# Ledger of designs, part 20: designed miniproteins, single chains, continued (5)

Each design is a single chain, and the fold is of that chain. pLDDT is the mean over its residues in the fold that is shown.

## One batch from the design tools (miniprotein)

Design m16716
Fold by ESMFold2-Fast:
Structure m16716 (fold): chain A 108 residues (1-108)
Amino acid sequence: MKKREEIKELVREIAKLAGLPEEVVELNLENLDKTIEELSSKVGEELALDLVLSFLKLKLELLKGKVSEETIKEFLEEVREVLEKLGFDEESIKKAIEELKAVIEKAL
């Protein structure tokens, strides 16, 4: 899928900005593939890929020193859908999203 290629490109761009050597990039890609596979088995491939894509976009914008509210919103929406699919209740989901939003805002 096009999303898997976009994920690999984002990981490489993030690694380049962070000054990581190529061997570390390949290890991160292998670990990410395993994470996507495990998450896909629980919530489905499309949602797993969308979560990973939104997370990497957020991480790239954080490294560039400017994060859009749209990027934050997209990531939090994907996290919410994953938690719902995993069977978490609405109160637990709301708490997790608010805590995650606070962590992201502190990283700015």
Scores: mean pLDDT 82

Design m16717
Fold by ESMFold2-Fast:
Structure m16717 (fold): chain A 66 residues (1-66)
Amino acid sequence: DADEAERLLVRAIIEGKPVTVTVEGKTLTVTVGDETATITFDSEEEARRVAEELAEKYPNVKVVYL
């Protein structure tokens, strides 16, 4: 759910909480503490690019590639 993943990201960024973004093919899993949300993209390339962009913009975001 893209909206749920975005909600988790925005809240974590505002609160300065650690965020882990896991890239599994076309799917990003956003983890903030005990909360997890997934978003599926049209391509692995798009998912990877979005994850990299988030890590570049926000210092509390860490990306893990599987």
Scores: mean pLDDT 80

Design m16718
Fold by ESMFold2-Fast:
Structure m16718 (fold): chain A 77 residues (1-77)
Amino acid sequence: KEEEEAFLERIRKETGVSDEQLELARQIVDDMDAALKKTAEWLKEQIERGERDGSLTPEELKRLRNLLKAIEDYLAS
């Protein structure tokens, strides 16, 4: 929090980072959230398929469900 602000200010002074470059960094974060949403969608499809065709063990299904929940909880926060 405090260290992050000090670090960004230091980079700004040393590199002359423009507002355009900060805007690009924000866009990358937005793109990461979009990628996580796509990953959650893909995980849900894999879980449903594995349950349907029996290609995944109960332990594997539990692991994928736990990962999906973690991603969904992050996106909901």
Scores: mean pLDDT 72

Design m16719
Fold by ESMFold2-Fast:
Structure m16719 (fold): chain A 63 residues (1-63)
Amino acid sequence: AEETLQKLVTSAERALKEGNYEEAIQVYEKALELARKYGFPEDVIAQLEKMLEEAKKKLEEAK
């Protein structure tokens, strides 16, 4: 689970760097679902929620 979460976060960060904000949002949403399903600490969940909101903000600014 932890390895999968880390891979998802890395993939989302790469998508953000490449300007693929929609893909980054989808991957962060999957990471957040995984973290909640496997009972990750609330601080980890909060960090993922913050990253997801940043990705959404970048998509809105890019329109």
Scores: mean pLDDT 80

Design m16720
Fold by ESMFold2-Fast:
Structure m16720 (fold): chain A 61 residues (1-61)
Amino acid sequence: MSEEEAIEAAKKALDAALNAQNRSQALAAIHGAEEVLKQAKTEEAKELAQQAIDAARAKLA
C-alpha cells in the first residue's frame, strides 16, 4: 500500500465513522481504521486512522 493510499483509506474510515448510524456501521469503521494503522508509515495516516477509531467509539454508547 502506498502512503497516499493509506491516507485516503484513513479519510474514508473517518468519514464512515462520522456517518455511522448504528453499532454495526461504527464497528466496520473501527475495523477499517485498524487495518490502515497496521499499514500506515506516516504520522498523517496514523493520526487520521486514530481519529476514525475515536470517532466511531464515541458513537458506541
Scores: mean pLDDT 79

Design m16721
Fold by ESMFold2-Fast:
Structure m16721 (fold): chain A 80 residues (1-80)
Amino acid sequence: MLSREQRRRRVLAEAELATLIMKLSLYIKYNIKLSEEEIEELRKKGEEALRELRENGTPEEEIERLRRIFEELLEEAKAT
C-alpha cells in the first residue's frame, strides 16, 4: 500500500493535471488560440504532474492514456 503522504501527492498531481485539461478544453471551446510560449509552459506543468503521478504509484498505462489526452488538447489549442 502507498503511504498517506504518497496518496496525498498523487491526489495533488491528479488535481493539477485535471485542472490543466479543463483549462485547455475551455480555451478550445471558446476558440482561444495559445502561443508557442503558453503551450510550452502548460506542457512543462503537465509533464511535472505526470511524473509525480508515476512516482506515486499510478500505473504506466494510465500515465500513457493521460499524456495522450493532454498532448492532443495542447495541439488543438495551439495557434497554427
Scores: mean pLDDT 85

Design m16722
Fold by ESMFold2-Fast:
Structure m16722 (fold): chain A 81 residues (1-81)
Amino acid sequence: MSQEELDREVAEALIHMISALAVNELKRLGQEEYAEKLRAETDRLIADLRAGKISPEEAVRRVMELADKYLEEAKKKAEEQ
């Protein structure tokens, strides 16, 4: 077992949790477009992870970066409306 590397199944679970929490917050902010974008990007990221195109650690990092980016953009847009 690759105990010193992030397990793929654990990474997929973390990606789903991070995405779900961020999508719920985006919906709370009334920013459905950003919620849909994050879902689409998360689906692509999981597909790439399953295809071996990206490491589990990098996949988790990217979903965190995407969630942060969309939440920041959504908060700015909500404040301007």
Scores: mean pLDDT 81

Design m16723
Fold by ESMFold2-Fast:
Structure m16723 (fold): chain A 70 residues (1-70)
Amino acid sequence: AEELKKQAEEELEKAEEALRAGDLETARRHVRRVIELAEKLKESDPEYAERLLKEAEGLLRLIDMVEASR
């Protein structure tokens, strides 16, 4: 489903934008959406889904590091 992939990319971009703005709560919400979309994509495109999950985990790690550096 190409539309799900496009939505996942848009959610990743929104998460990165929120992180750059220092809005950690909004960034976490968009990362959650990426994870939900990746889970749906596992049946049709497992390789793409795995890549999305790794990118989402990376963003969560960055968000946690920013929060911990207070």
Scores: mean pLDDT 83

Design m16724
Fold by ESMFold2-Fast:
Structure m16724 (fold): chain A 99 residues (1-99)
Amino acid sequence: EEERQLELDIAQALADIAYAIMKKYNSKDATPAIRAYERLLALDPTNADAWLKLGEAYYLEGKFEEAIKYYRKALQIDPTNERAHELLKKAEEEIEKKK
């Protein structure tokens, strides 16, 4: 568990950095954030915030169905997360508009 905890701490730090870069540049290149959060979630699938941020990365790439899937995962873990409800609604509105 100590080795796993160190891996988790590193994965979290890398994911947070990738997310910050993604948000700063607001580009469609969310791949670093997606990969970092997928790695983090492989180590800790109970991290609701990581599921939410993975959804935001897919949203930025215009992959709204995947974003909704991951927002729902975040809400299964933390159903009271107001931001997750707001982001889910926003992604659902995008699907209704375009597809």
Scores: mean pLDDT 82

Design m16725
Fold by ESMFold2-Fast:
Structure m16725 (fold): chain A 74 residues (1-74)
Amino acid sequence: KVEEYKEKMKKNADNDHDLASIVAELAREHGIETAKEVIDELYKEGKITPEQYELLKSTLKVIERAPEARAAAA
């Protein structure tokens, strides 16, 4: 489940927009904390660049501000 998103992100590491979209979907379905963990793991593993890491963290901040995203974390 979560591993499927991680696999998709690894396969799309050459496309920043696809990575951002996958992370947004992951956060909406599994919560902000899970998405943060996946992003941090990929960055530590060297699977995404510092620029991609920054983009994905920004994407999560936007989602985190949305009331719907917070409600999903119950």
Scores: mean pLDDT 75

Design m16726
Fold by ESMFold2-Fast:
Structure m16726 (fold): chain A 66 residues (1-66)
Amino acid sequence: AIEDAIHRMRLLSTVVSKEELEKAGVNALKSLGLEDVAEEYAKLAAKAKTTEEVLEIFEALLRKAQ
């Protein structure tokens, strides 16, 4: 479920680097069949300065895909 993906990303953000969180988000979106969303996420997350910004981008794009 979408909420499970968001929860998992939030947990990862406390233990992994920003770069690892970017990759985890791409993999999560691809696993949900959202390859176009994963591509957009990768471009936006690469420009983010903080782990919190990466999480906000992930959640916003995932909620739009609903």
Scores: mean pLDDT 83

Design m16727
Fold by ESMFold2-Fast:
Structure m16727 (fold): chain A 81 residues (1-81)
Amino acid sequence: MDKELAEELRKIYENREKNIEEYKKKLVEMFKEELKKMDKEEIEKLKKEVEELKEKAKTEEFSELEKLNLEALEEALKELE
């Protein structure tokens, strides 16, 4: 996640924080657009990082937003397969 994507996600969050399911759907779409710009090796690396973060989330304290980002990224990766 670069600076531009992070800023866009913050705007979506601020606008949709009262409607979390709509926020998640928009987050998934934003990740899908970002993933389309990545090459195959970057996508494979990201899939492994997502799996590692899911394991860490079981033992480490993740924020609500961090968990939501992880879930949305996982769904975006799954939908592109």
Scores: mean pLDDT 72

Design m16728
Fold by ESMFold2-Fast:
Structure m16728 (fold): chain A 79 residues (1-79)
Amino acid sequence: SEKLAEALRLEAEAALHVIAGAVAKLQGNYEEAAEHYEKAAELLEEAARLAEDVDPELAERLRRAAEILKKEAEELREK
C-alpha cells in the first residue's frame, strides 16, 4: 500500500537520524544528539499516522519508539 511504503521511507529516515544522534552522543555533542533524536521521533510519529489505517499494531510500535527517543533527547538536553 502507498501509506505503508511512505511509512517505511519515514522509518528509514528516522533510522538515519538515530545513527547520527548516536554518533553525536559518542562525541559528547549532546545538543546535536538531542536534535537528531527529536527529528527521528517526529518522523516516527508521522509514519505512525500513515500506518494507523492499514496496520494499527505497527502504528502503536512506532509511537512507542518515538516516545522513547523524545525522553532520550530530553535527558541529553539536561546534560
Scores: mean pLDDT 90

Design m16729
Fold by ESMFold2-Fast:
Structure m16729 (fold): chain A 80 residues (1-80)
Amino acid sequence: MSPEARAAEAAAVRELYARTDELVAALAAARASGDPSKAAAAEAAAALLIVALEYMLPYLDAETAAQARATIARLRAALA
């Protein structure tokens, strides 16, 4: 990857890490909404985000990779 693209991906991972509590709360709110379609969409979005973060792991520095793994772990726990 170009250095600019790598920096942008790392910045996106750090932003997701900073917002992990919001992402978990949004998933919980969708599940509590009583709308099965809304719940299913939120669960699918969380699952896709986990896959995207796992795909990016080999390309991240150690600190950013640790943040990505923390977000993955919290989203997986929220989906269970």
Scores: mean pLDDT 82

Design m16730
Fold by ESMFold2-Fast:
Structure m16730 (fold): chain A 68 residues (1-68)
Amino acid sequence: MLEELKKELEKLVEEGLKNGEDKITIIGKLNLLAQPYLKKLREEKDEEGLREVQKILFEQQDYIFKNK
């Protein structure tokens, strides 16, 4: 589940950058893709899952930021 999410987010970032999308647009797409996961984990009080998703999002956002 989380490993699949990570690969999906990585692919979305790679494609967005290749297509010349703005950093803000790519970050917005990442957050939208991750929101259902974050909401479900928060409602289930799954702190470990929340930390893992947040870490993945941080890594992808950092990568986008460095590319700009």
Scores: mean pLDDT 78

Design m16732
Fold by ESMFold2-Fast:
Structure m16732 (fold): chain A 74 residues (1-74)
Amino acid sequence: MLSIGEGNLLLAKGTKLFKEGRVDEAVDIYEYVAQNYPEGAALAYLALSHQLEKAGRTDEAAAYRQKALELAAE
């Protein structure tokens, strides 16, 4: 499992990759955080959804938003 510090550093790295246009690599990092940092999983999927919307990948953004909402309900 990731520590809170490790999870936050990886989310920051993923955000930087989105700014660089390296969308698929950013998705991989956010997915890794969501799978290995349970307390941050909903936030990771929500952040990923928002970044994918900005990148024009609307269908993928909607899917990750749904995952975030389902995790937040638990």
Scores: mean pLDDT 79

Design m16733
Fold by ESMFold2-Fast:
Formats: sequence, structure tokens, C-alpha cells
Structure m16733 (fold): chain A 86 residues (1-86)
Amino acid sequence: MEEAKKLLKEAITHYVRGDYEKAIELFKKAIELFEKEDPSDPEVLQLLATAYSLLADVYKKLGDEEKANEYFRKSQEYLEKAQKLA
């Protein structure tokens, strides 16, 4: 959990700097670690929703609308799951 949160913060830092390649790498690593956590934990689901939302924003900035839409849908799915369990 702590390492995944750290990677998410680092990904956001790279995103705001415009380093989209590094941001994508770090968001994907954070997502992978969060997906290994307890799927019934609303905090895990909320953090997955946040990571997917920001990953979607990165792809939108790169002009990859298809990937942006895919990751945005994933973000919505995890947000809905978090709301149902909380």
C-alpha cells in the first residue's frame, strides 16, 4: 500500500512537469500494486479510480483518445465499486 501510494505521488509529479512517458510508467506500476491489495478496501478502490483517471488524462494530453476513454471507464468502474462497499 505505502509503496503504491508513493508511486502514485511520483507519477503525479512527472505528469505536472509534462514528463508523460515517466508518468505513464509510474501510474501503471502504482495500479499494478493497488490491484494486488484487498479488493474490498474502499481506499484501494478509490486510489485505483484516481490512478486510472490521471492515466486517462495523460493519454488525452498525448492525443490517444482511445486509451484515454478506456482508462477513464476503468476509473468510473472502481469509483462505483468504492461507493457500493463504503
Scores: mean pLDDT 84

Design m16734
Fold by ESMFold2-Fast:
Structure m16734 (fold): chain A 75 residues (1-75)
Amino acid sequence: MAEELAKEGEKLLGEAKKAAEAGKSEEAIKLIEEAFEKAKEAVPAAAEELGIDVEEALRLLEEQKERLLELAKKA
């Protein structure tokens, strides 16, 4: 199920990119936040599957979210 949650997250990120390209930065930001909320739910299962520390996985996820939010704000 972690892969299904990742797929949902990617779909939301794709919609966020389209919103940002259309100049709807607020909409893009909300979609990014929603995608990462779903990703955080998947992290414990994905980390266990990959043998990665959950805290480290969450930290990497937060770093990616920060970068995407920065890009969305520029739209």
Scores: mean pLDDT 73

Design m16735
Fold by ESMFold2-Fast:
Structure m16735 (fold): chain A 97 residues (1-97)
Amino acid sequence: MEKIDEEMRLTPEQAERVARAAEEAISRLKKLADQGNKTAKDAIPLFENILRAAREGDGLAVILGASVLYVTAKNKGDEEVAKLAREVLDVAHEAAS
């Protein structure tokens, strides 16, 4: 696990790309929450944790957090929140590779 964590460390430029994706997702979640989407409202603090992990260069924490959010949103039937989690996950995978 320790060596996998080291291989998934983000450079400052990669961290900024992932952070921007998380910030865009948070902005979209706030709009959905304002429209009464409880899943989006509940997801905002979790995406803020992903944003913090991205800024710290922790690519593994971003991938794990976004993956858990995606599965949770899918289980709740919230395709919009699931899509936002997948978008952050895709950017994190592209950055970490």
Scores: mean pLDDT 80

Design m16736
Fold by ESMFold2-Fast:
Structure m16736 (fold): chain A 93 residues (1-93)
Amino acid sequence: MDELIAAVREAVEQLIEGALESPEKAREMGDKAVEKIRELMPESQRELADAVADAVRVGVERLIEAYKTSPEEARRIGRELGDALEAQVRAAL
């Protein structure tokens, strides 16, 4: 499961970078992250995979909104999202 945690961390980094470029890029990176997470999750953990996917999608939209306020706020929210997603995955495993 180190691969799943690494994928979550990488996805959050890509979301932060994407949000710096454009909202469209942030959503694109979010969709790719969801696909990768679903691929790495075992079938028995479908509910967890769905919950993580939903959290990523919600996080992307919140990150985009935060970026409209300030880059510093967007980075803060991005870090908190990454920590929350890692904790959720670790707690469910």
Scores: mean pLDDT 74

Design m16737
Fold by ESMFold2-Fast:
Structure m16737 (fold): chain A 56 residues (1-56)
Amino acid sequence: GVAAAVEILKSHSNGLEALRALKEAGFSAREIAEALRELGHPSTVAEVSAALEALG
């Protein structure tokens, strides 16, 4: 859920490391985008999806 994604984002100082952890944990691009918005870092689902694909 979004709350768990928020905690993972808070636990990482590096955004790419946080996105990698979220991808490995099976979070959707929608959940990640919502978590980023909750933290004051607004992102679209499309932007998050593209970033997750770029991470491999």
Scores: mean pLDDT 80

Design m16738
Fold by ESMFold2-Fast:
Structure m16738 (fold): chain A 55 residues (1-55)
Amino acid sequence: MEVSEEEIEELAKLIEEKKYEEAQEYGRKLVLEKGISPEGVAEAGGKARELAYNK
């Protein structure tokens, strides 16, 4: 299952705020609560970091 754009933006916001523990917990919740694959969450995390680094 694909991570939504809103979920990627939430991850990016947490990374921008240097809330890395909260970002990891959010990714874990996406796997457990929404059934997103660990690979899908890893890809979303990559996109979120790219968004965070552009600011």
Scores: mean pLDDT 76

Design m16739
Fold by ESMFold2-Fast:
Structure m16739 (fold): chain A 74 residues (1-74)
Amino acid sequence: MEELEKLVEEGKRLAEEWAKLTGDPAYAEEVKKGLDELLEEAKKLPEEEQKEIVEQLKKSVEALRRGIEAAKAA
């Protein structure tokens, strides 16, 4: 759970940075809402399923981070 909570916070931070770079605050709000919903659902799931969600979220966070780096370079 701790790792999932950390990834959710990181995802929210990256979403805010992306929104600032693109001028789309609605994107950050949508991502934050989705992450909050994901965390609420994950709390109700068995540990094995939580680990799967963590893996998926890690990939999504890495993809967003890569997108931000590309946007900053452009």
Scores: mean pLDDT 81

Design m16740
Fold by ESMFold2-Fast:
Structure m16740 (fold): chain A 59 residues (1-59)
Amino acid sequence: SLVEKLVNTYKEMLEAIKKGDFEKAEKLEREAMRLFVQITDPEEQKEALKKIEEVKKEM
């Protein structure tokens, strides 16, 4: 699903930041933004944002 792709892309972005690979992080950020705008269902957008917040808290 788009939600799963977005969450996984965000996890990879945070890992790249932790490793100091800011070029990779920037590319992943652009991909995450692209995926987010493709999620047209408000409930799926809310689910994606909630999962992203959980990922941020774990890292």
Scores: mean pLDDT 81

Design m16741
Fold by ESMFold2-Fast:
Structure m16741 (fold): chain A 87 residues (1-87)
Amino acid sequence: LVKEAEELVKQGEEAYKAGDYETAFDQYLLAIRLYLQAKDYDKAIEVAEKLKEKIPEYKKAALAAIGVAYEKKGDLKKAEEYFKKAE
């Protein structure tokens, strides 16, 4: 899971450099999901922050993913803050 997520982040970076923002978004989202499944919530947040910075069109999706990661960490207050920012 973690190694697969790392490869997806790399593929997302390559797609981003090629100007393929839709593919970059898909790869970053898959990486976030794999990190969440692996319970590596800090890495999931890191990738979602990267997505938000690099492709602002997907900012709301990235903020929602950060909210999910905080919820799974048990930080319900932080989760609520990010879900509100995602609207």
Scores: mean pLDDT 85

Design m16742
Fold by ESMFold2-Fast:
Structure m16742 (fold): chain A 55 residues (1-55)
Amino acid sequence: SREKVILETALGIGEAGKAFLEELVKKQPDNEQLRKDLETDKRLIEELKEELEKL
């Protein structure tokens, strides 16, 4: 399915971005913007997983 490929690709990109942001948060623990960006990315990953489960 084209939709499945798009969602799986988006999930892969999201997971890579999360890993990158987690390392940045470790290096800059006082950076509130990075923590907010990480929380946003985590929420988007969960939403993508829920959409994949509907397929």
Scores: mean pLDDT 84

Design m16743
Fold by ESMFold2-Fast:
Structure m16743 (fold): chain A 80 residues (1-80)
Amino acid sequence: MSPVELAREALRLLGEAAAAEAAGDTERALALAEEAQRLFAAAAGLPLDVDLSDPAVVDEVLARAREALLEALRELRAEA
């Protein structure tokens, strides 16, 4: 999947996680939130050897994730 597709799927899973939590299904909500987190990491293009102890690396990863998320939100709005 493209980074935008991964971010879009992660947003969908977060919505499902929120709905599951509201319904009292905490285990399902947690599982969906964990899957969404993995998809956000993939959208950010995290390499296998990323050094998360380096603040600059963390900032770059967060910037990529944010950019992919904003692009996915813009595409969802355009498709509506």
Scores: mean pLDDT 68

Design m16744
Fold by ESMFold2-Fast:
Structure m16744 (fold): chain A 64 residues (1-64)
Amino acid sequence: SIQDLIERAIKIARELMDKDPDITLEEVALALGKELGVSRRTALKLARESRTAEELAIKLAEVV
């Protein structure tokens, strides 16, 4: 379901931030976007529209 995908996306985003505290939203978008099959262009657009990694993860999951 979309809810399961959102939960998975948030978990991956949190794991990325735990591994690299200096990671940017753009880097999270590219790494998570690749995992979910979202294009680089769309991932970066969603990073610009997001304030937090959690918000970004939700937006990325919703466009899959």
Scores: mean pLDDT 88

Design m16745
Fold by ESMFold2-Fast:
Structure m16745 (fold): chain A 57 residues (1-57)
Amino acid sequence: MKIVAVRRRLEPVDGKAPTMEIGAAEARRLMAERPDAVGAAVVETPEGLEVAVAVAE
């Protein structure tokens, strides 16, 4: 069984930089798009927040 990660950078909301709460909500949304998702995490980078979703193949 293989696990692959899908990453997405978060966009500003209402003219404000993304927050960890927005990141968590986006992680839940991405997991809902992929029923085969086994986990998700929010990653802080110098350019902002990213969401990573682990998917079982």
Scores: mean pLDDT 72

Design m16746
Fold by ESMFold2-Fast:
Structure m16746 (fold): chain A 81 residues (1-81)
Amino acid sequence: AKEAIEHLEKAIEAARAGDAEAALRHIAEAQAVLGELAKQGDFSAGVVEIMLALAEEAIRRGDYEEAIELLERAKKTLEEL
């Protein structure tokens, strides 16, 4: 979880800077970590994966505000696990 949170923090920073490539890279790294956690039976990791997929789509559409809100919500959810 901690490694995924670190990637989400970097994704949020990149999104705030308008760096779509860096944001998408860090989202992908968080998704990889969460995919391994979901395989271990953590259903909350699956919910966070959905939030990250929506954040990725928001970045691709240029909606950085929506992406940041989704990434911050994902981070908060992981911190409460």
Scores: mean pLDDT 80

Design m16747
Fold by ESMFold2-Fast:
Parts: C-alpha cells; sequence; structure tokens
Structure m16747 (fold): chain A 98 residues (1-98)
C-alpha cells in the first residue's frame, strides 16, 4: 500500500505536479515511515521548489532507510549548498549500497 502511494507521488513529480507529489508521498509515509522511496519523492519535490533544507532532510532519511537514490540526490543538494566534500562522502555511500 505505501508503495502504491510512493509510485503515485513519483508519477505526479514527473508531470510537474509538486503539490500532489508531496501529498502522495506523505500518505505513503503515514502507512510505512520506513519506505525510502516516499522520502525520496518528498526530497525531489522540495528540491524542485528550491527548499534545499527540506530536500537535504528528506534525502538523508531516504538514504538512512537504504535508498542509494536517496544518497545520490543528497549529494546533489549538498553540491548546490557548496558542501562539496560532504557531497562526495554521500555519493560513495550510494555506491556501497548498490
Amino acid sequence: MAELYANQGRIYFSKGDLEKAIKSAEKAIEIDPNYGMAWTVLGLAYFKQGDLEKAEEYFRKAGSLGSAFGWENLSRVLKAQGKYEEAEEYLKKAEEIK
């Protein structure tokens, strides 16, 4: 069930409907707070809105739950913030869990 809402969120994100992407991802997290893809969708939506702090928070959560994609996107957010060394560390973490 959480997977269905996380996938719905990904579809809304790909269509540019960031509000629906966020709501779908939040619903997935309500059902299963350990479903890393839902946290990744939140991170992607907030990153697209320019909220780098929320994007960082949600990608860190996704990565901590085993999402290589979460760590990869965290690296991108950290580079956008000028945190190049930390970005490289999380990119290496993403490679380790692939």
Scores: mean pLDDT 85

Design m16748
Fold by ESMFold2-Fast:
Structure m16748 (fold): chain A 115 residues (1-115)
Amino acid sequence: SLFEAAEAGDVDAVLAEVDRLLAAGVSPRDAFAGAVLSALLLAPREAVPGIVGAVLRRLYDRISAEDLRAVADELEPLFPEVAALLREVAAMKEAGVSVDDIVAFLERGLREILA
């Protein structure tokens, strides 16, 4: 399950579960939200940036800036700093920043929040 993969801190297992959810008809937005929430609640803190960054990279061409803001809105009650970070990521995507730079920014921000 996505929860078991996140709890293990296994990036490849999380990506496999994201792919399985997409094949089952789950939207890219909901798959991203589930992966981020599972990582924040269950993963070792040091594994969270790598998991979230890898999932964003996997879904990059299928997830819009509006989808990222919707995920931020869902996370805000429990993780307001992560929600703010995802809104910055959405703005960077709209501005045409490269996926490599966006992923690096997201991973750095998560490391700072979770320190």
Scores: mean pLDDT 91

Design m16749
Fold by ESMFold2-Fast:
Structure m16749 (fold): chain A 84 residues (1-84)
Amino acid sequence: MERLREQAEVLRELGDRYFEQGNYELAARYYRQAARLYESVGDLEEAAEMYRKASDAAEKSGDLKTAQRYREQADALEAQARAA
């Protein structure tokens, strides 16, 4: 689990880098990958945060439908984390 969490952190940093460069499509992809790894290790709050960042990046790239799906995934994970 620790190695997957470390991998998720690296993917978050890559997402942040591409977001800063204005490459929002790559930023969204890296944030989504980080979110999936956080989900797999049970870090639901971090996973939700990554889906929110992916949604923001998708919006900036003009992919509004993908942005909406990521927001829905973040909302579901936040609800799951609150239930735990």
Scores: mean pLDDT 86

Design m16750
Fold by ESMFold2-Fast:
Structure m16750 (fold): chain A 62 residues (1-62)
Amino acid sequence: SSAEQQALLETERRSGARAELNRKASEAYELLKAGASEEEVMKTLGLPRSTIDSLRAHLERE
């Protein structure tokens, strides 16, 4: 049924969104580690500044 298909698509979208966020966070971390600027990473990956700041804090602790 259409309702069942919509439920499956919604579940896939949520799972995909989580995986995409994790992927972008990993890419942001590697870019920051390579010396990319915070602004460049934000523009490239579309992540909020708060997320980039958190990733930078993790790099400083490393």
Scores: mean pLDDT 74

Design m16751
Fold by ESMFold2-Fast:
Structure m16751 (fold): chain A 66 residues (1-66)
Amino acid sequence: QAAEKEKLRKLGDEYFEKALAYAKEGDTKKAEEYAKLSIEYYQKAGASAEEILEKAEEVLQAILES
């Protein structure tokens, strides 16, 4: 079970990095798609609401700065 949660967190991290990359490129639609996937995997991994909000804020900031 711990290994499954770690795998889900890694997937969340991968999608989070993709969301940030697309946000910086100005591809808001793809940034939103990958941000949603990242949040889903973080939720499945048992991440706190605070952690998920921090990740969402980072993606939003990258979109606003692009």
Scores: mean pLDDT 82

Design m16752
Fold by ESMFold2-Fast:
Structure m16752 (fold): chain A 61 residues (1-61)
Amino acid sequence: MPSKIELADELFEFAKEKLKAGELSAAELSQIVDELNRWLQEKSLEEFKEAVEELKKKLEE
């Protein structure tokens, strides 16, 4: 099972692709990074995984 750092890295790469495609602003990417950093401190691995999947779904729409 991936670590929280690995899950954060995968989501960051996905968000960077959205930024490159013009589907995400630099401000939104900054907010995602801040949220991921908060979740890394506050959430368990299971909670973090669920939060990452939910955010990824919202970015995919």
Scores: mean pLDDT 79

